# Designed miniproteins, single chains, continued (5), part 40

Each design is a single chain, and the fold is of that chain. pLDDT is the mean over its residues in the fold that is shown.

## One batch from the design tools (miniprotein)

Design m17455
Fold by ESMFold2-Fast:
Structure m17455 (fold): chain A 80 residues (1-80)
Amino acid sequence: SGIERGIELAEQLAAQGRHLAAGELLHGIGNKLDSEGRYEEAAKMYERAAELYERAGRLDAAQTARKNAEEARKKALELK
């Protein structure tokens, strides 16, 4: 699917040292998953994006991604 291809591309970018581009791609995938109600998967994408933003020195973006992950996990729990 488009999501699996996007994750593969993001990890390829990360391996090439393109941490910001990889983080932005995974953050976008997380947003799409969140909009589809796939909250646990969205949280994992947001956490990975935050790690990549930290490697890129984008601490504000990393903080935003971590907050998005926390909110997605709360939504996942509320569905149980």
Scores: mean pLDDT 90

Design m17456
Fold by ESMFold2-Fast:
Structure m17456 (fold): chain A 55 residues (1-55)
Amino acid sequence: QVLPLSEEEKEELKEKITEYLIKEHGLSEEIARMVAEAIVSNPVSAHHAKKLLEE
């Protein structure tokens, strides 16, 4: 499923992924932000990350 997120949703998701990677995986801020940016730039990976972070 390839459903593009809005610009606002991408920014929120990027922030959540960045925090998750830092807290759970101990990545540096620089690496975590790069990974989060790459994830949200691709609609498939963004959708997967959104599902992973669901509560």
Scores: mean pLDDT 76

Design m17457
Fold by ESMFold2-Fast:
Structure m17457 (fold): chain A 65 residues (1-65)
Amino acid sequence: SKEEIEKLKKKAEELLEEAEKLKEEAAKLPEDSPERKKLLLEAEELEGIAALLRAVVKLLEKKAK
């Protein structure tokens, strides 16, 4: 449905915004900080999930023609 596609798009955008904030917090920490590494790994995971959601959206939009 169109509503489900819109929800997935919004979720992908929200995950990317979260990832960006985590990267900004990581940038405030020393390069050798374990906390910095954890934040960067969490951001990378969120970006990966967002990419998968975007791929699903693209497939659903192609099928809705």
Scores: mean pLDDT 85

Design m17458
Fold by ESMFold2-Fast:
Structure m17458 (fold): chain A 59 residues (1-59)
Amino acid sequence: SPAYLRVKGLIDAFPRSAALRDTLKVSSVAELRSLRPQERVARFLGLSVADVTAALAQL
């Protein structure tokens, strides 16, 4: 799905981008699985929180 591909792209870029970590206010991918970081990911990507949660469950 388009939502899955966007979330996967963000996760793949995350370890290499200090700017992305700063924007999302998280230091690790593990923190992205919590609700508050997922809300920020959803806003950043223009997705719903439900879409982000579903995509992360498939990763």
Scores: mean pLDDT 79

Design m17459
Fold by ESMFold2-Fast:
Structure m17459 (fold): chain A 83 residues (1-83)
Amino acid sequence: VEETIKALEEAIKKVRELVEKGEISPDMGKDIIDTLEGTLKRIKENPEKAPVLAVAAALRIVGLSLDYGEVEKGTEIARIAIK
């Protein structure tokens, strides 16, 4: 479970970096961070579901990336979240 938490935390770091560099919009960054932080909270409450929750978060991030027109950046973040 610690590895799954680390992967989600690394994904949050990457999102913050991309927003800071202007590579994704602050709105997209907020939506993805909210998704990742919500997932971390759910894992804390249900550690046994960590792998499934991480995959669900990654799929949601891909969906958000389609809405924002940033599929490559969204896919990069999603891949970090499931490592």
Scores: mean pLDDT 85

Design m17461
Fold by ESMFold2-Fast:
Structure m17461 (fold): chain A 86 residues (1-86)
Amino acid sequence: MMVSVEFLLDPSLDKKPVYEVIEENGGEILFEGRLSGQDYILIIALLPEDTDFDEFKKKLEERLPEAEITISEGTVADYRVEIKRK
């Protein structure tokens, strides 16, 4: 079974590490776009239900050391991952 995840990415940050970590965890990217009135990139992905989000966060922090990463309950998805510049 898969869970849905909404990623909010600061557009000044490289999106490639986000895609790579999703794919390495057996995930699938469903959508990429920008929301009107918001200065961020929205990525919607599916991840395996058994995904360790603590390890996922650590891998993103290692690949994006300039980023602050917060994982919470999603608004349009099961989970929200906010990736903001420090």
Scores: mean pLDDT 83

Design m17462
Fold by ESMFold2-Fast:
Structure m17462 (fold): chain A 107 residues (1-107)
Amino acid sequence: DPAEEEIQKIKKKFEEVERSEKEKGIELSEEEKQLQKQILELLIQAAKYRDSNPKLAEELKKQAVEVGQQLYDLLMDKFLRRVYEAVMADPSASEEVKEAERAALNK
């Protein structure tokens, strides 16, 4: 079933994103977790409608991308800013560590 194969690929990609978030120390709020779940649900619905209603499937994908971009931007800004502020406020942090955090903000 092509739709089931696509749904499995979507789920695998979401697992990769969640792993990346954990590796970066990104802690999701309840609201952020709900947005992430909404993205997954929109992508699954898009896969289900791909063959029966391609126009609806494309609109659902577009909505998922828009929600995903907003969530990603919020999480990345929040994480990088929090880590940066903590390192800059730490008098025991070396200049090497502080430079590494400045570099991380620009990646």
Scores: mean pLDDT 74

Design m17463
Fold by ESMFold2-Fast:
Structure m17463 (fold): chain A 61 residues (1-61)
Amino acid sequence: AFDEGVAALNAGDYERAVAAFEEAIKQDPNNAVAYDMLADAYERLGETEKAQEYRAKAASL
């Protein structure tokens, strides 16, 4: 899941990246890197408030 998210993010498939990182977080809720990558994907989709929320969560882990 995480590696799929990274590949999707690098390919510019931000919607697929979101889905993959959400799955990674379900498997490991303490994966701070997955939250930060999810924030990157949301930021590129123009979802700036969601991006800020997930970055804050990553920083709290």
Scores: mean pLDDT 80

Design m17465
Fold by ESMFold2-Fast:
Structure m17465 (fold): chain A 69 residues (1-69)
Amino acid sequence: SELKKKLRELILRLIALKLRKIGLEFDLEYGKKHGVLSEEEIKKIEEEIEEIEKEIKEIEKEIEELEKK
């Protein structure tokens, strides 16, 4: 069904975003610990994490709305 197809696409995108966020959070923590990141690089990673978090919330809301029936 089209509903199952849409849910699959949203869930796969959600997985990809959550994995990207985990990777960025690891890079940020590890990079800060070892002093290999500039302040500008830290800011860019933090901004990317914030954008990913916003997109995750939007997708989670869309999934919830589709599942409510």
Scores: mean pLDDT 87

Design m17466
Fold by ESMFold2-Fast:
Structure m17466 (fold): chain A 82 residues (1-82)
Amino acid sequence: MEAKELLEKAEKYLEEAEKAAEAGDVEKAIEYLNEAVKYANEAGELSLTLPKEEQEEVEKRAEKLDEKAKKVGEKIRELAEK
C-alpha cells in the first residue's frame, strides 16, 4: 500500500472517530482514533523510502492529521469528564 493510501485510510478513520464522538460513543471514538494514528504512523515510515519531495508532502499531511487527532482526543476527554 502506498503512503498516500495509508494517509487516506487514516483520514477516513479520523472522520469515523469524530462522528462517534459526536454521537457520544466514547469507546468507538477511541478505537477509530487509534486506527487513524496507526495508519498515519505507517504512512510516515513508508515515506522514508520515497523521494525527498514526496516524503515532505507525506510529512505535511501527517502533521495535519496529528493536529485533527489531537482535537478529537480533546473532545473525547471532555465527554469522559462530563
Scores: mean pLDDT 80

Design m17467
Fold by ESMFold2-Fast:
Structure m17467 (fold): chain A 56 residues (1-56)
Amino acid sequence: KEEREKVAAEIGRILRAIGEALDAALAGASVEEMIAAALAAGASEETARRIAEGFA
């Protein structure tokens, strides 16, 4: 219930933080690179796009 929702939300925040750190480290990573990295990490297509949209 609520506990599971909190865990899911936390995972989402972690993925966003990872994406931001990755983008900063690469100094100009493209949206496609971020999507590919998220998918490789096991994220769903929607999650990967959400991360990319955050950086777009």
Scores: mean pLDDT 63

Design m17468
Fold by ESMFold2-Fast:
Structure m17468 (fold): chain A 69 residues (1-69)
Amino acid sequence: MEEEARERGIRAGIAAYLSAKETGADLDSVIRTAERALVDEHGYDPEVVREGIREGIKLAEEKGLEALP
């Protein structure tokens, strides 16, 4: 469960960063939408999801498209 929440958070972070960079959308808004889906709809731990999202953003900054799993 925790590992799945973190993995989904990482993917959400990567997608949010790349989407914001491509479309000019507010990164914080995209992150908030993804966090709400994972926490409120899927019931994942908010702290684990937020940690995953932060890691995903960092990976996307370092590797770009190569960060996608």
Scores: mean pLDDT 76

Design m17469
Fold by ESMFold2-Fast:
Structure m17469 (fold): chain A 64 residues (1-64)
Amino acid sequence: GAEEFVAAHGGAWHELFRSRTLEQRAEIAREAADLLEKRGGVHAPDAEAYRGFAENYERGLAAR
């Protein structure tokens, strides 16, 4: 889940999405962004990045 992705932050994030559907990627990215934003401080730039990933995945779903 998102806590697992937060704990793995700074590693091979792209590999974690390899076997996921677009819907699952959107959900995980959204959860990760929310958790990183809640943590604050040094995680703020990472929260912005994952929010961007979530928005991109959600746009892809809406375009189907």
Scores: mean pLDDT 69

Design m17470
Fold by ESMFold2-Fast:
Structure m17470 (fold): chain A 66 residues (1-66)
Amino acid sequence: PLPLPPLDERDREDLEIARLVKEYLETEDEKKREELFEEIVRRLGLDPELAEKLREHLEKQRKALK
C-alpha cells in the first residue's frame, strides 16, 4: 500500500468544490441549489459567461440523475 501525500490547499479546494457539486445535484430545494451554484462559481473564479455554461452542464447532469 502506497501512502498518499498530504492534501495541499489546491487539493482541498478541489475536494470542496466536488462536495458542493454533489450537493447541488442531490438537492431538491431551488433556493439551496442557487446558493450552491453561486458558491461554486465564486470558488472557481468564473466569469458570468463561463458560470452560465457551468449552470447548463450541471442542470443536464441533475436531470440525467432522475
Scores: mean pLDDT 76

Design m17471
Fold by ESMFold2-Fast:
Structure m17471 (fold): chain A 59 residues (1-59)
Amino acid sequence: KSIEAMKIVLDGVKAILSGEISPEEAIKRVVENLKKLGFSDEEAKKYAEQAVIMAELLK
């Protein structure tokens, strides 16, 4: 996996856990940043959903 993609996902997880943004806003941010790296909408959304699941597990 791309290290840059992993950083984007982890940044999303951190933002959810800190309460800085809602999970919906975190999904949008992760999707937008992954699309800038060349991921499709479908792939980017899948990774964003994984970030939300990871944040829920870490609560």
Scores: mean pLDDT 78

Design m17472
Fold by ESMFold2-Fast:
Structure m17472 (fold): chain A 55 residues (1-55)
Amino acid sequence: MPLSPEQRAAFRAAVEDVLPLLSPEKAAQLRALLARAEAGEISEDEFVAGFRAIL
């Protein structure tokens, strides 16, 4: 099921907030994860799990 516009906005904001604090490698991984979530390739639960794994 695709993410709601509210969930997409929240996920994007969360990623953008942490990007300056991360290594370039982790930043690239988070951007890729966000892109997959926005494309509807992964669920919100998968995004949260991936986000936690990258941090």
Scores: mean pLDDT 78

Design m17473
Fold by ESMFold2-Fast:
Structure m17473 (fold): chain A 66 residues (1-66)
Amino acid sequence: MLMELPVGATATVTVDGPAAVGVSVVEEVDGKLVTRTQSFTAAGPTTITAELGAGAVSASVAVSAL
């Protein structure tokens, strides 16, 4: 899991085959924690780059092989 991210941070996930990838980002917005999820589908071996946005305080990545 990613924790305490700089402004404009990205997460990279390398998969070796078809996979569904979920990136859940926790952002602080007006002093409140808000979770956003980005979903990606890989058709084969690839590297996925997810932009986490400004104000991200933590992120988690879930990978499910297809």
Scores: mean pLDDT 71

Design m17474
Fold by ESMFold2-Fast:
Structure m17474 (fold): chain A 67 residues (1-67)
Amino acid sequence: SDAEIAAAARAALEAHPIVESATVRVVDGHVQVTIRFKREASGDEIVAALRAASEAAGGALPLPAPP
């Protein structure tokens, strides 16, 4: 379900060392992700966090392109 996907993605994002908090929600069939980082994050760090979240959600989120 959308709620399970959102919960899994949020948990994976918040488990990432650079992430302070994350909010994942589904609005009108679109997945919205808001991430608060503990510090300024590089593009590579953002991609790594999103990839981990996508894997935890069973690939239900769009996979970020690898660098």
Scores: mean pLDDT 71

Design m17475
Fold by ESMFold2-Fast:
Structure m17475 (fold): chain A 86 residues (1-86)
Amino acid sequence: SLSGLAEGLRRAAEEARRLAAESKDPRVAELLKRIAELAEKAVEALEAGDTEKASELGDEIQKLLDELEKLDPEAALRLKQIIADA
């Protein structure tokens, strides 16, 4: 559901910000912060009923998660699982 997806993205943003604060790799921290920002914007779009904007933001999040997976596969898997479990 859209409300479930919004909750999953909100939880993913919170976890991404936590992981960014704990990261020893500045490249990983930057990707995590960017993912969190896009996920927060996607939640706002979903809550506003702007499914087209939410979809575009979702595509950007997916690309950043794929980049994160190359540097920190455990962090990427954790965030993907949070989104999938929603």
Scores: mean pLDDT 87

Design m17476
Fold by ESMFold2-Fast:
Structure m17476 (fold): chain A 74 residues (1-74)
Amino acid sequence: PAPPPEAVEELRFLREVAERLGVSPRTVQLAWGLLRLLEQGVPEEVLREIREELEKEGIDIERIERLAEEIRRL
């Protein structure tokens, strides 16, 4: 089964943003995910847990947050 059209469109968008900003598609995907959570009004406690989990994996959360804001302004 092919992925839904919505998922394909999102992947194309993320790839284009990655090329424009000169970052990896994975980095953009993380920033996009964080941006969507912020826009959905997820509780601050849940956002904090997600940030802590990403930091434990060695992900620079400050860089991801800056990238999310750049994507929001596009």
Scores: mean pLDDT 73

Design m17477
Fold by ESMFold2-Fast:
Structure m17477 (fold): chain A 63 residues (1-63)
Amino acid sequence: MRQELLRRAKEQGDKLTDAVEKYDAGEIDGSEVTKLNQQVSRDLQELGRLNRRDTLEEAEKER
């Protein structure tokens, strides 16, 4: 479970990196990069919340 959440976080970072490269190439405008960066930040925050919840729930199940 934790590895799956980490993998998703890396995929979000890769998407942002790809968008920056496309912006540098002139394929997309800066507003697209800004919007994606905000979305990635939101997704990473949510993944952090899920990771904490999963850890707590696993501990309770072991009891």
Scores: mean pLDDT 71

Design m17478
Fold by ESMFold2-Fast:
Structure m17478 (fold): chain A 61 residues (1-61)
Amino acid sequence: MSAYEKALEKMEKGIEDVKNLDAPETLREQLLAKGEEALKELKEAIEKGDKERADFLVSNV
């Protein structure tokens, strides 16, 4: 699942970028929560073999 692995890497990098964002803690927490939830959804879709769901989530990242 090379394409999904790349998407996961991109999402993890996005979360890391948010952690380094020069912004108020409250805003960073909101962005981190959204990123972590999206990452969790993608991982679940991959684990279930739900290609349609995984492709949909990747297209929205």
Scores: mean pLDDT 75

Design m17479
Fold by ESMFold2-Fast:
Structure m17479 (fold): chain A 81 residues (1-81)
Amino acid sequence: AKDPAVMETEIAVSLALMLSSILNLIAERSEDPEKSEKLRKIAEEARKAADEALANLGSEEALAKLEEALKKAIEEYKKIL
């Protein structure tokens, strides 16, 4: 059976990578260079946090950082809607 913390990290990583890709696509199609830059930075933060968490499976610290980055990415995505 998979450790719940490891499973939670893998799910969060998948969501963060998905959202990062979505934000990058929105940034590429944006007519506003400043908005595009902001979205790319947030996408990059989410990707880096996901990479770190994946490299440190089971780490509560890495998972917490990933959750913070994911929350920020979700908040920015909601502002676009």
Scores: mean pLDDT 81

Design m17480
Fold by ESMFold2-Fast:
Structure m17480 (fold): chain A 110 residues (1-110)
Amino acid sequence: SEEELESMVEAIEKNPEFSGEILALLLRDEDPAVREGAARVLAELAPLLSQETIDKILPIVLPALLELLSDEDERVRRAAREAIEVLLSLASEETRKEALPLVEPALEKA
């Protein structure tokens, strides 16, 4: 619901580090549907978050998202790629400069 979406955005904005760690755990779940869902949530919520929150979350979730580019499930790989692209587009220049050297080799291998 719209109210649930607003509540999720507010919770993430209040504690981006904790929210990032929970999302990173979900991105590493044994169930591919959970991994796909976590990546999709990141892509869908990212445009609603402040740049400051994106900058805090991206370093936390990026290692898990990069691992998912080589996932066994095509849907998971696609969702992870979309999440990385959206997060990088919304991050500050400084955060992007730190992330790109990690992302570019992983995308080439995938």
Scores: mean pLDDT 87

Design m17481
Fold by ESMFold2-Fast:
Structure m17481 (fold): chain A 68 residues (1-68)
Amino acid sequence: SAAEEAARKVVEAAKNGIPATVTLADGTVLKVDPKNPASVAGAVLKVIGEDDERVEVQVGDEVHTFES
């Protein structure tokens, strides 16, 4: 699903020490701090819990769009 792929991208960015910004289908923006495990876990839980059909994850200057 788009949510599962977006959550994996968030975890990948955090593992590489890169901040991520997640935009949910309702326009909610989540800022992910790779140095804060609670920030990473909270973003993953929110993304999976909403289970949106479209999620955008910005990692640095790159925007990844996931759709299901």
Scores: mean pLDDT 85

Design m17482
Fold by ESMFold2-Fast:
Structure m17482 (fold): chain A 100 residues (1-100)
Amino acid sequence: SLEEEYIELREELVRRFIEGVLRATGREAGEEEQRILEEAREETERTLEEMPSEKEREYTAALAIALLKGDTAKIKEIIEEMRKEGFSEEEIERMMRLAV
């Protein structure tokens, strides 16, 4: 599902960030880094679960995936689809903030 892809990409982004910091500082990954990854995954899952509608969750997940991949064309496509589905500009901005 898009939600599963979003969770996986979010975890991979956090992992790559941690790896970059560890490489730059000459440190090795330990229990703290593993805990950060687990907490990030749990927070992403909670955020998705707290959304009022399945449609809102699907669009937020799709938007987050496109943002994480840097796919500007896909971001524009998703926003236009949200507008066609009747989402307000305020709702779209809120979902964009949750996606980052």
Scores: mean pLDDT 75

Design m17483
Fold by ESMFold2-Fast:
Structure m17483 (fold): chain A 71 residues (1-71)
Amino acid sequence: SLEEKKKRLDAVSEALKNIDKRRERLVKKGLEQAKKDGSDDLEKVKQQADDIINKREESLKKELEKLEKEL
């Protein structure tokens, strides 16, 4: 329904607004795990976090564009 699409648009917009905070949390968690595993490959941890978050962001942006065109 139109109401469900509007609620989803708000949810996607909020997720995109918080994407950088999610990236920071993922990097922090990855660095803590790497230290426990005896690895100090900070660049690898950051690259993996960026790859995950960038894919999520692109998916959310595509969904937002589709919802905006349908509303």
Scores: mean pLDDT 82

Design m17484
Fold by ESMFold2-Fast:
Structure m17484 (fold): chain A 56 residues (1-56)
Amino acid sequence: QDYYNEGLKLYEQGDYAGAIDQYQKALEKDPNFTQAYENRGKVYEEMGATGLAKQD
């Protein structure tokens, strides 16, 4: 799926917000796309950890 693959590419580039946007679009086309949910959750977790580090 083009949106899912674009999300993976953006994630590899460190564009977490862009990756989430593309995974969301993939899920709009296929709400049962388990891999898109999994990878979106993974990006959110990584963004959360980064946010906590900035509190230092």
Scores: mean pLDDT 74

Design m17485
Fold by ESMFold2-Fast:
Structure m17485 (fold): chain A 59 residues (1-59)
Amino acid sequence: MQEKLEELKKKVEKLDLTNEERAVLFYHAQGKTVEEIAKELGISPERVRELLARFEAKL
């Protein structure tokens, strides 16, 4: 819920992520699918998966 998103936001700020990477993390934390995130951001589902994989290694 919103409290869980705030915890994720603090971690994201510490990691010096791009605005695109932050947006992907926030939508992922809301339980959106890769396809829904791709549609919201206007990028490919493959790009969303790449970004999620990058900071799975950082988180």
Scores: mean pLDDT 71

Design m17486
Fold by ESMFold2-Fast:
Structure m17486 (fold): chain A 94 residues (1-94)
Amino acid sequence: RKERLERWKKFFDEVRERARTRPLSEVIAELDKKAKESKDPDERFEYDVAAGVLLLEGIFGDTSGWSPEARADAERLRARFEEIRQKLVEEYKK
C-alpha cells in the first residue's frame, strides 16, 4: 500500500544513512536484533529486507561516500564473501 511503501522507504533511507557513519556489521546486527524482538511478522520482514539490502550495498555497491569505519567493515565483508565463494567453487569441483 502507498503509505506503507513510503514509510518503508523512509525507514530504509534512515538505515542507509546510519550505515554511512557506523560499522556496517553493527547496523546489520541492530536490524537483526529488532527483527527477532518484533512481534509483528511484517515488521520482522521489513528489518530482514533492510539488513539484506544494506549488506548487498556494502559488498557490491559504491562505499566511497561512507565513513572510514563503515568502509573498512564493508571491505572485511567483501573479503569474507570472496572466501566463501572460493570455498563453494572448490566444493563444487569435488
Scores: mean pLDDT 72

Design m17487
Fold by ESMFold2-Fast:
Structure m17487 (fold): chain A 62 residues (1-62)
Amino acid sequence: GIDISKSAFLSLNDEEKIELIAEYIMKETGLDREVALKFARKEYEEAKSKLSDEEIYEKLTK
């Protein structure tokens, strides 16, 4: 999962959280930044509609 503290993650705005997820996708998959950002945005928006910020943090850091 993503290596970030809960306090640091919760202090990020939506765009910063999407960027963090995109960087993780790039590291794990080797996809380019534009494709990774598209996937990160979709995953984040879907998660945010169903989960709290704390639940999103737990899902990303597992």
Scores: mean pLDDT 85

Design m17488
Fold by ESMFold2-Fast:
Structure m17488 (fold): chain A 88 residues (1-88)
Amino acid sequence: SKEEKVKQILEDAIGGAEAWAKASTDPEEQAAFQKFADKLREMLEQNKTIDEAIEELRKMAEEARSQGHEGVAEFAESLIKILENIKK
């Protein structure tokens, strides 16, 4: 189902964000990716709809970019594109 695909994408994204946090040598970038992973986990636990997930990701991308965390912003934007493709 679309709901199962959304959950799988969020689970994969959490793993990816945590891996980027672990690989980062910049403490601020590490913290930003970890915060992003934590927010993705909250979205997964709250069983958010695809539209709610896209809206949350847009807010996270804008906030990350405003704080200079381009890597997190680009990660969030890539997830939005994946989710929009599932929604069609």
Scores: mean pLDDT 86

Design m17489
Fold by ESMFold2-Fast:
Structure m17489 (fold): chain A 63 residues (1-63)
Amino acid sequence: SMEVEAAERALEGARYALENKDEATALAAIHEAQHILETSKDEEARELAREAIRLAQEALKLA
């Protein structure tokens, strides 16, 4: 679904931010993932969005 694809892109952004200590990309990934959690009822998209937030928050600790 488009929601799963959006969540996968947020997760990819979070992974990139973690590897590159990129605070701006981490914040963008959190914002996208939070939007998915507010608007989506897709369980797969919601799980990917939660993982994106977890990794992006980890990236922010290292930035």
Scores: mean pLDDT 88

Design m17490
Fold by ESMFold2-Fast:
Structure m17490 (fold): chain A 76 residues (1-76)
Amino acid sequence: MELEKELIEKLKKYLEKLKNEDLSEEEREKLSKEIKELIKKLLELARKTLPPEKLPEVEELAEKILKELEEILKKK
């Protein structure tokens, strides 16, 4: 749970940077890939450490973050 919170905080930071900073297209692509890798890592960790009843909460959070990422990238 604690390690998952750290990954979630990193994801929030990267999304905020993508959203608010004037980044080059290459930098935006790099951050996008990092975010996707962190989401994958979060889901793998959750499936490994959490009871099945708590997995839907993490999966729902991951989908929400992915949707926000797609919305940010879709703007350009």
Scores: mean pLDDT 76

Design m17491
Fold by ESMFold2-Fast:
Structure m17491 (fold): chain A 79 residues (1-79)
Amino acid sequence: DEEKLKKLEEEIKEIEKKIEELKERLKKLMEELKKVKPEDRKEILRLIGEILRLIGEIFDLELKLEKLKKELKELKEKS
């Protein structure tokens, strides 16, 4: 139980780190999008596609993080 608790805490930390890395990449892509000329439709669509992909990845990781945090809370309450 104690080893399982430590493993969950470590998995939570790794996912939180991954989410922060993806958020940094998202911020960079949004800054790139602001610099694109309005007439450069192909580049705008490419950047929007990458932004949406990263948002989806962040969302999936945040859902996984929520599940792991709930499991951690249950383990702490059980003993």
Scores: mean pLDDT 84

Design m17492
Fold by ESMFold2-Fast:
Structure m17492 (fold): chain A 62 residues (1-62)
Amino acid sequence: GVKAFTQLGLDEKSAKELAEKLKKAPDPVLAEKRLAWLLSTTEGSQEEKYKAAKEFIEEYIK
């Protein structure tokens, strides 16, 4: 959820956007867990984490 993504370095706006997109995935719980893991292993700025998360979601939803 939004709180988990914010704790992992995303801003509130990005966290909400990504959480909403993940709800549309076939397996939203698994997708959210995988994204949280990705964010926890990605070091860098808030912007870099958002970019990585966005790329993940684009691949997962498609």
Scores: mean pLDDT 77

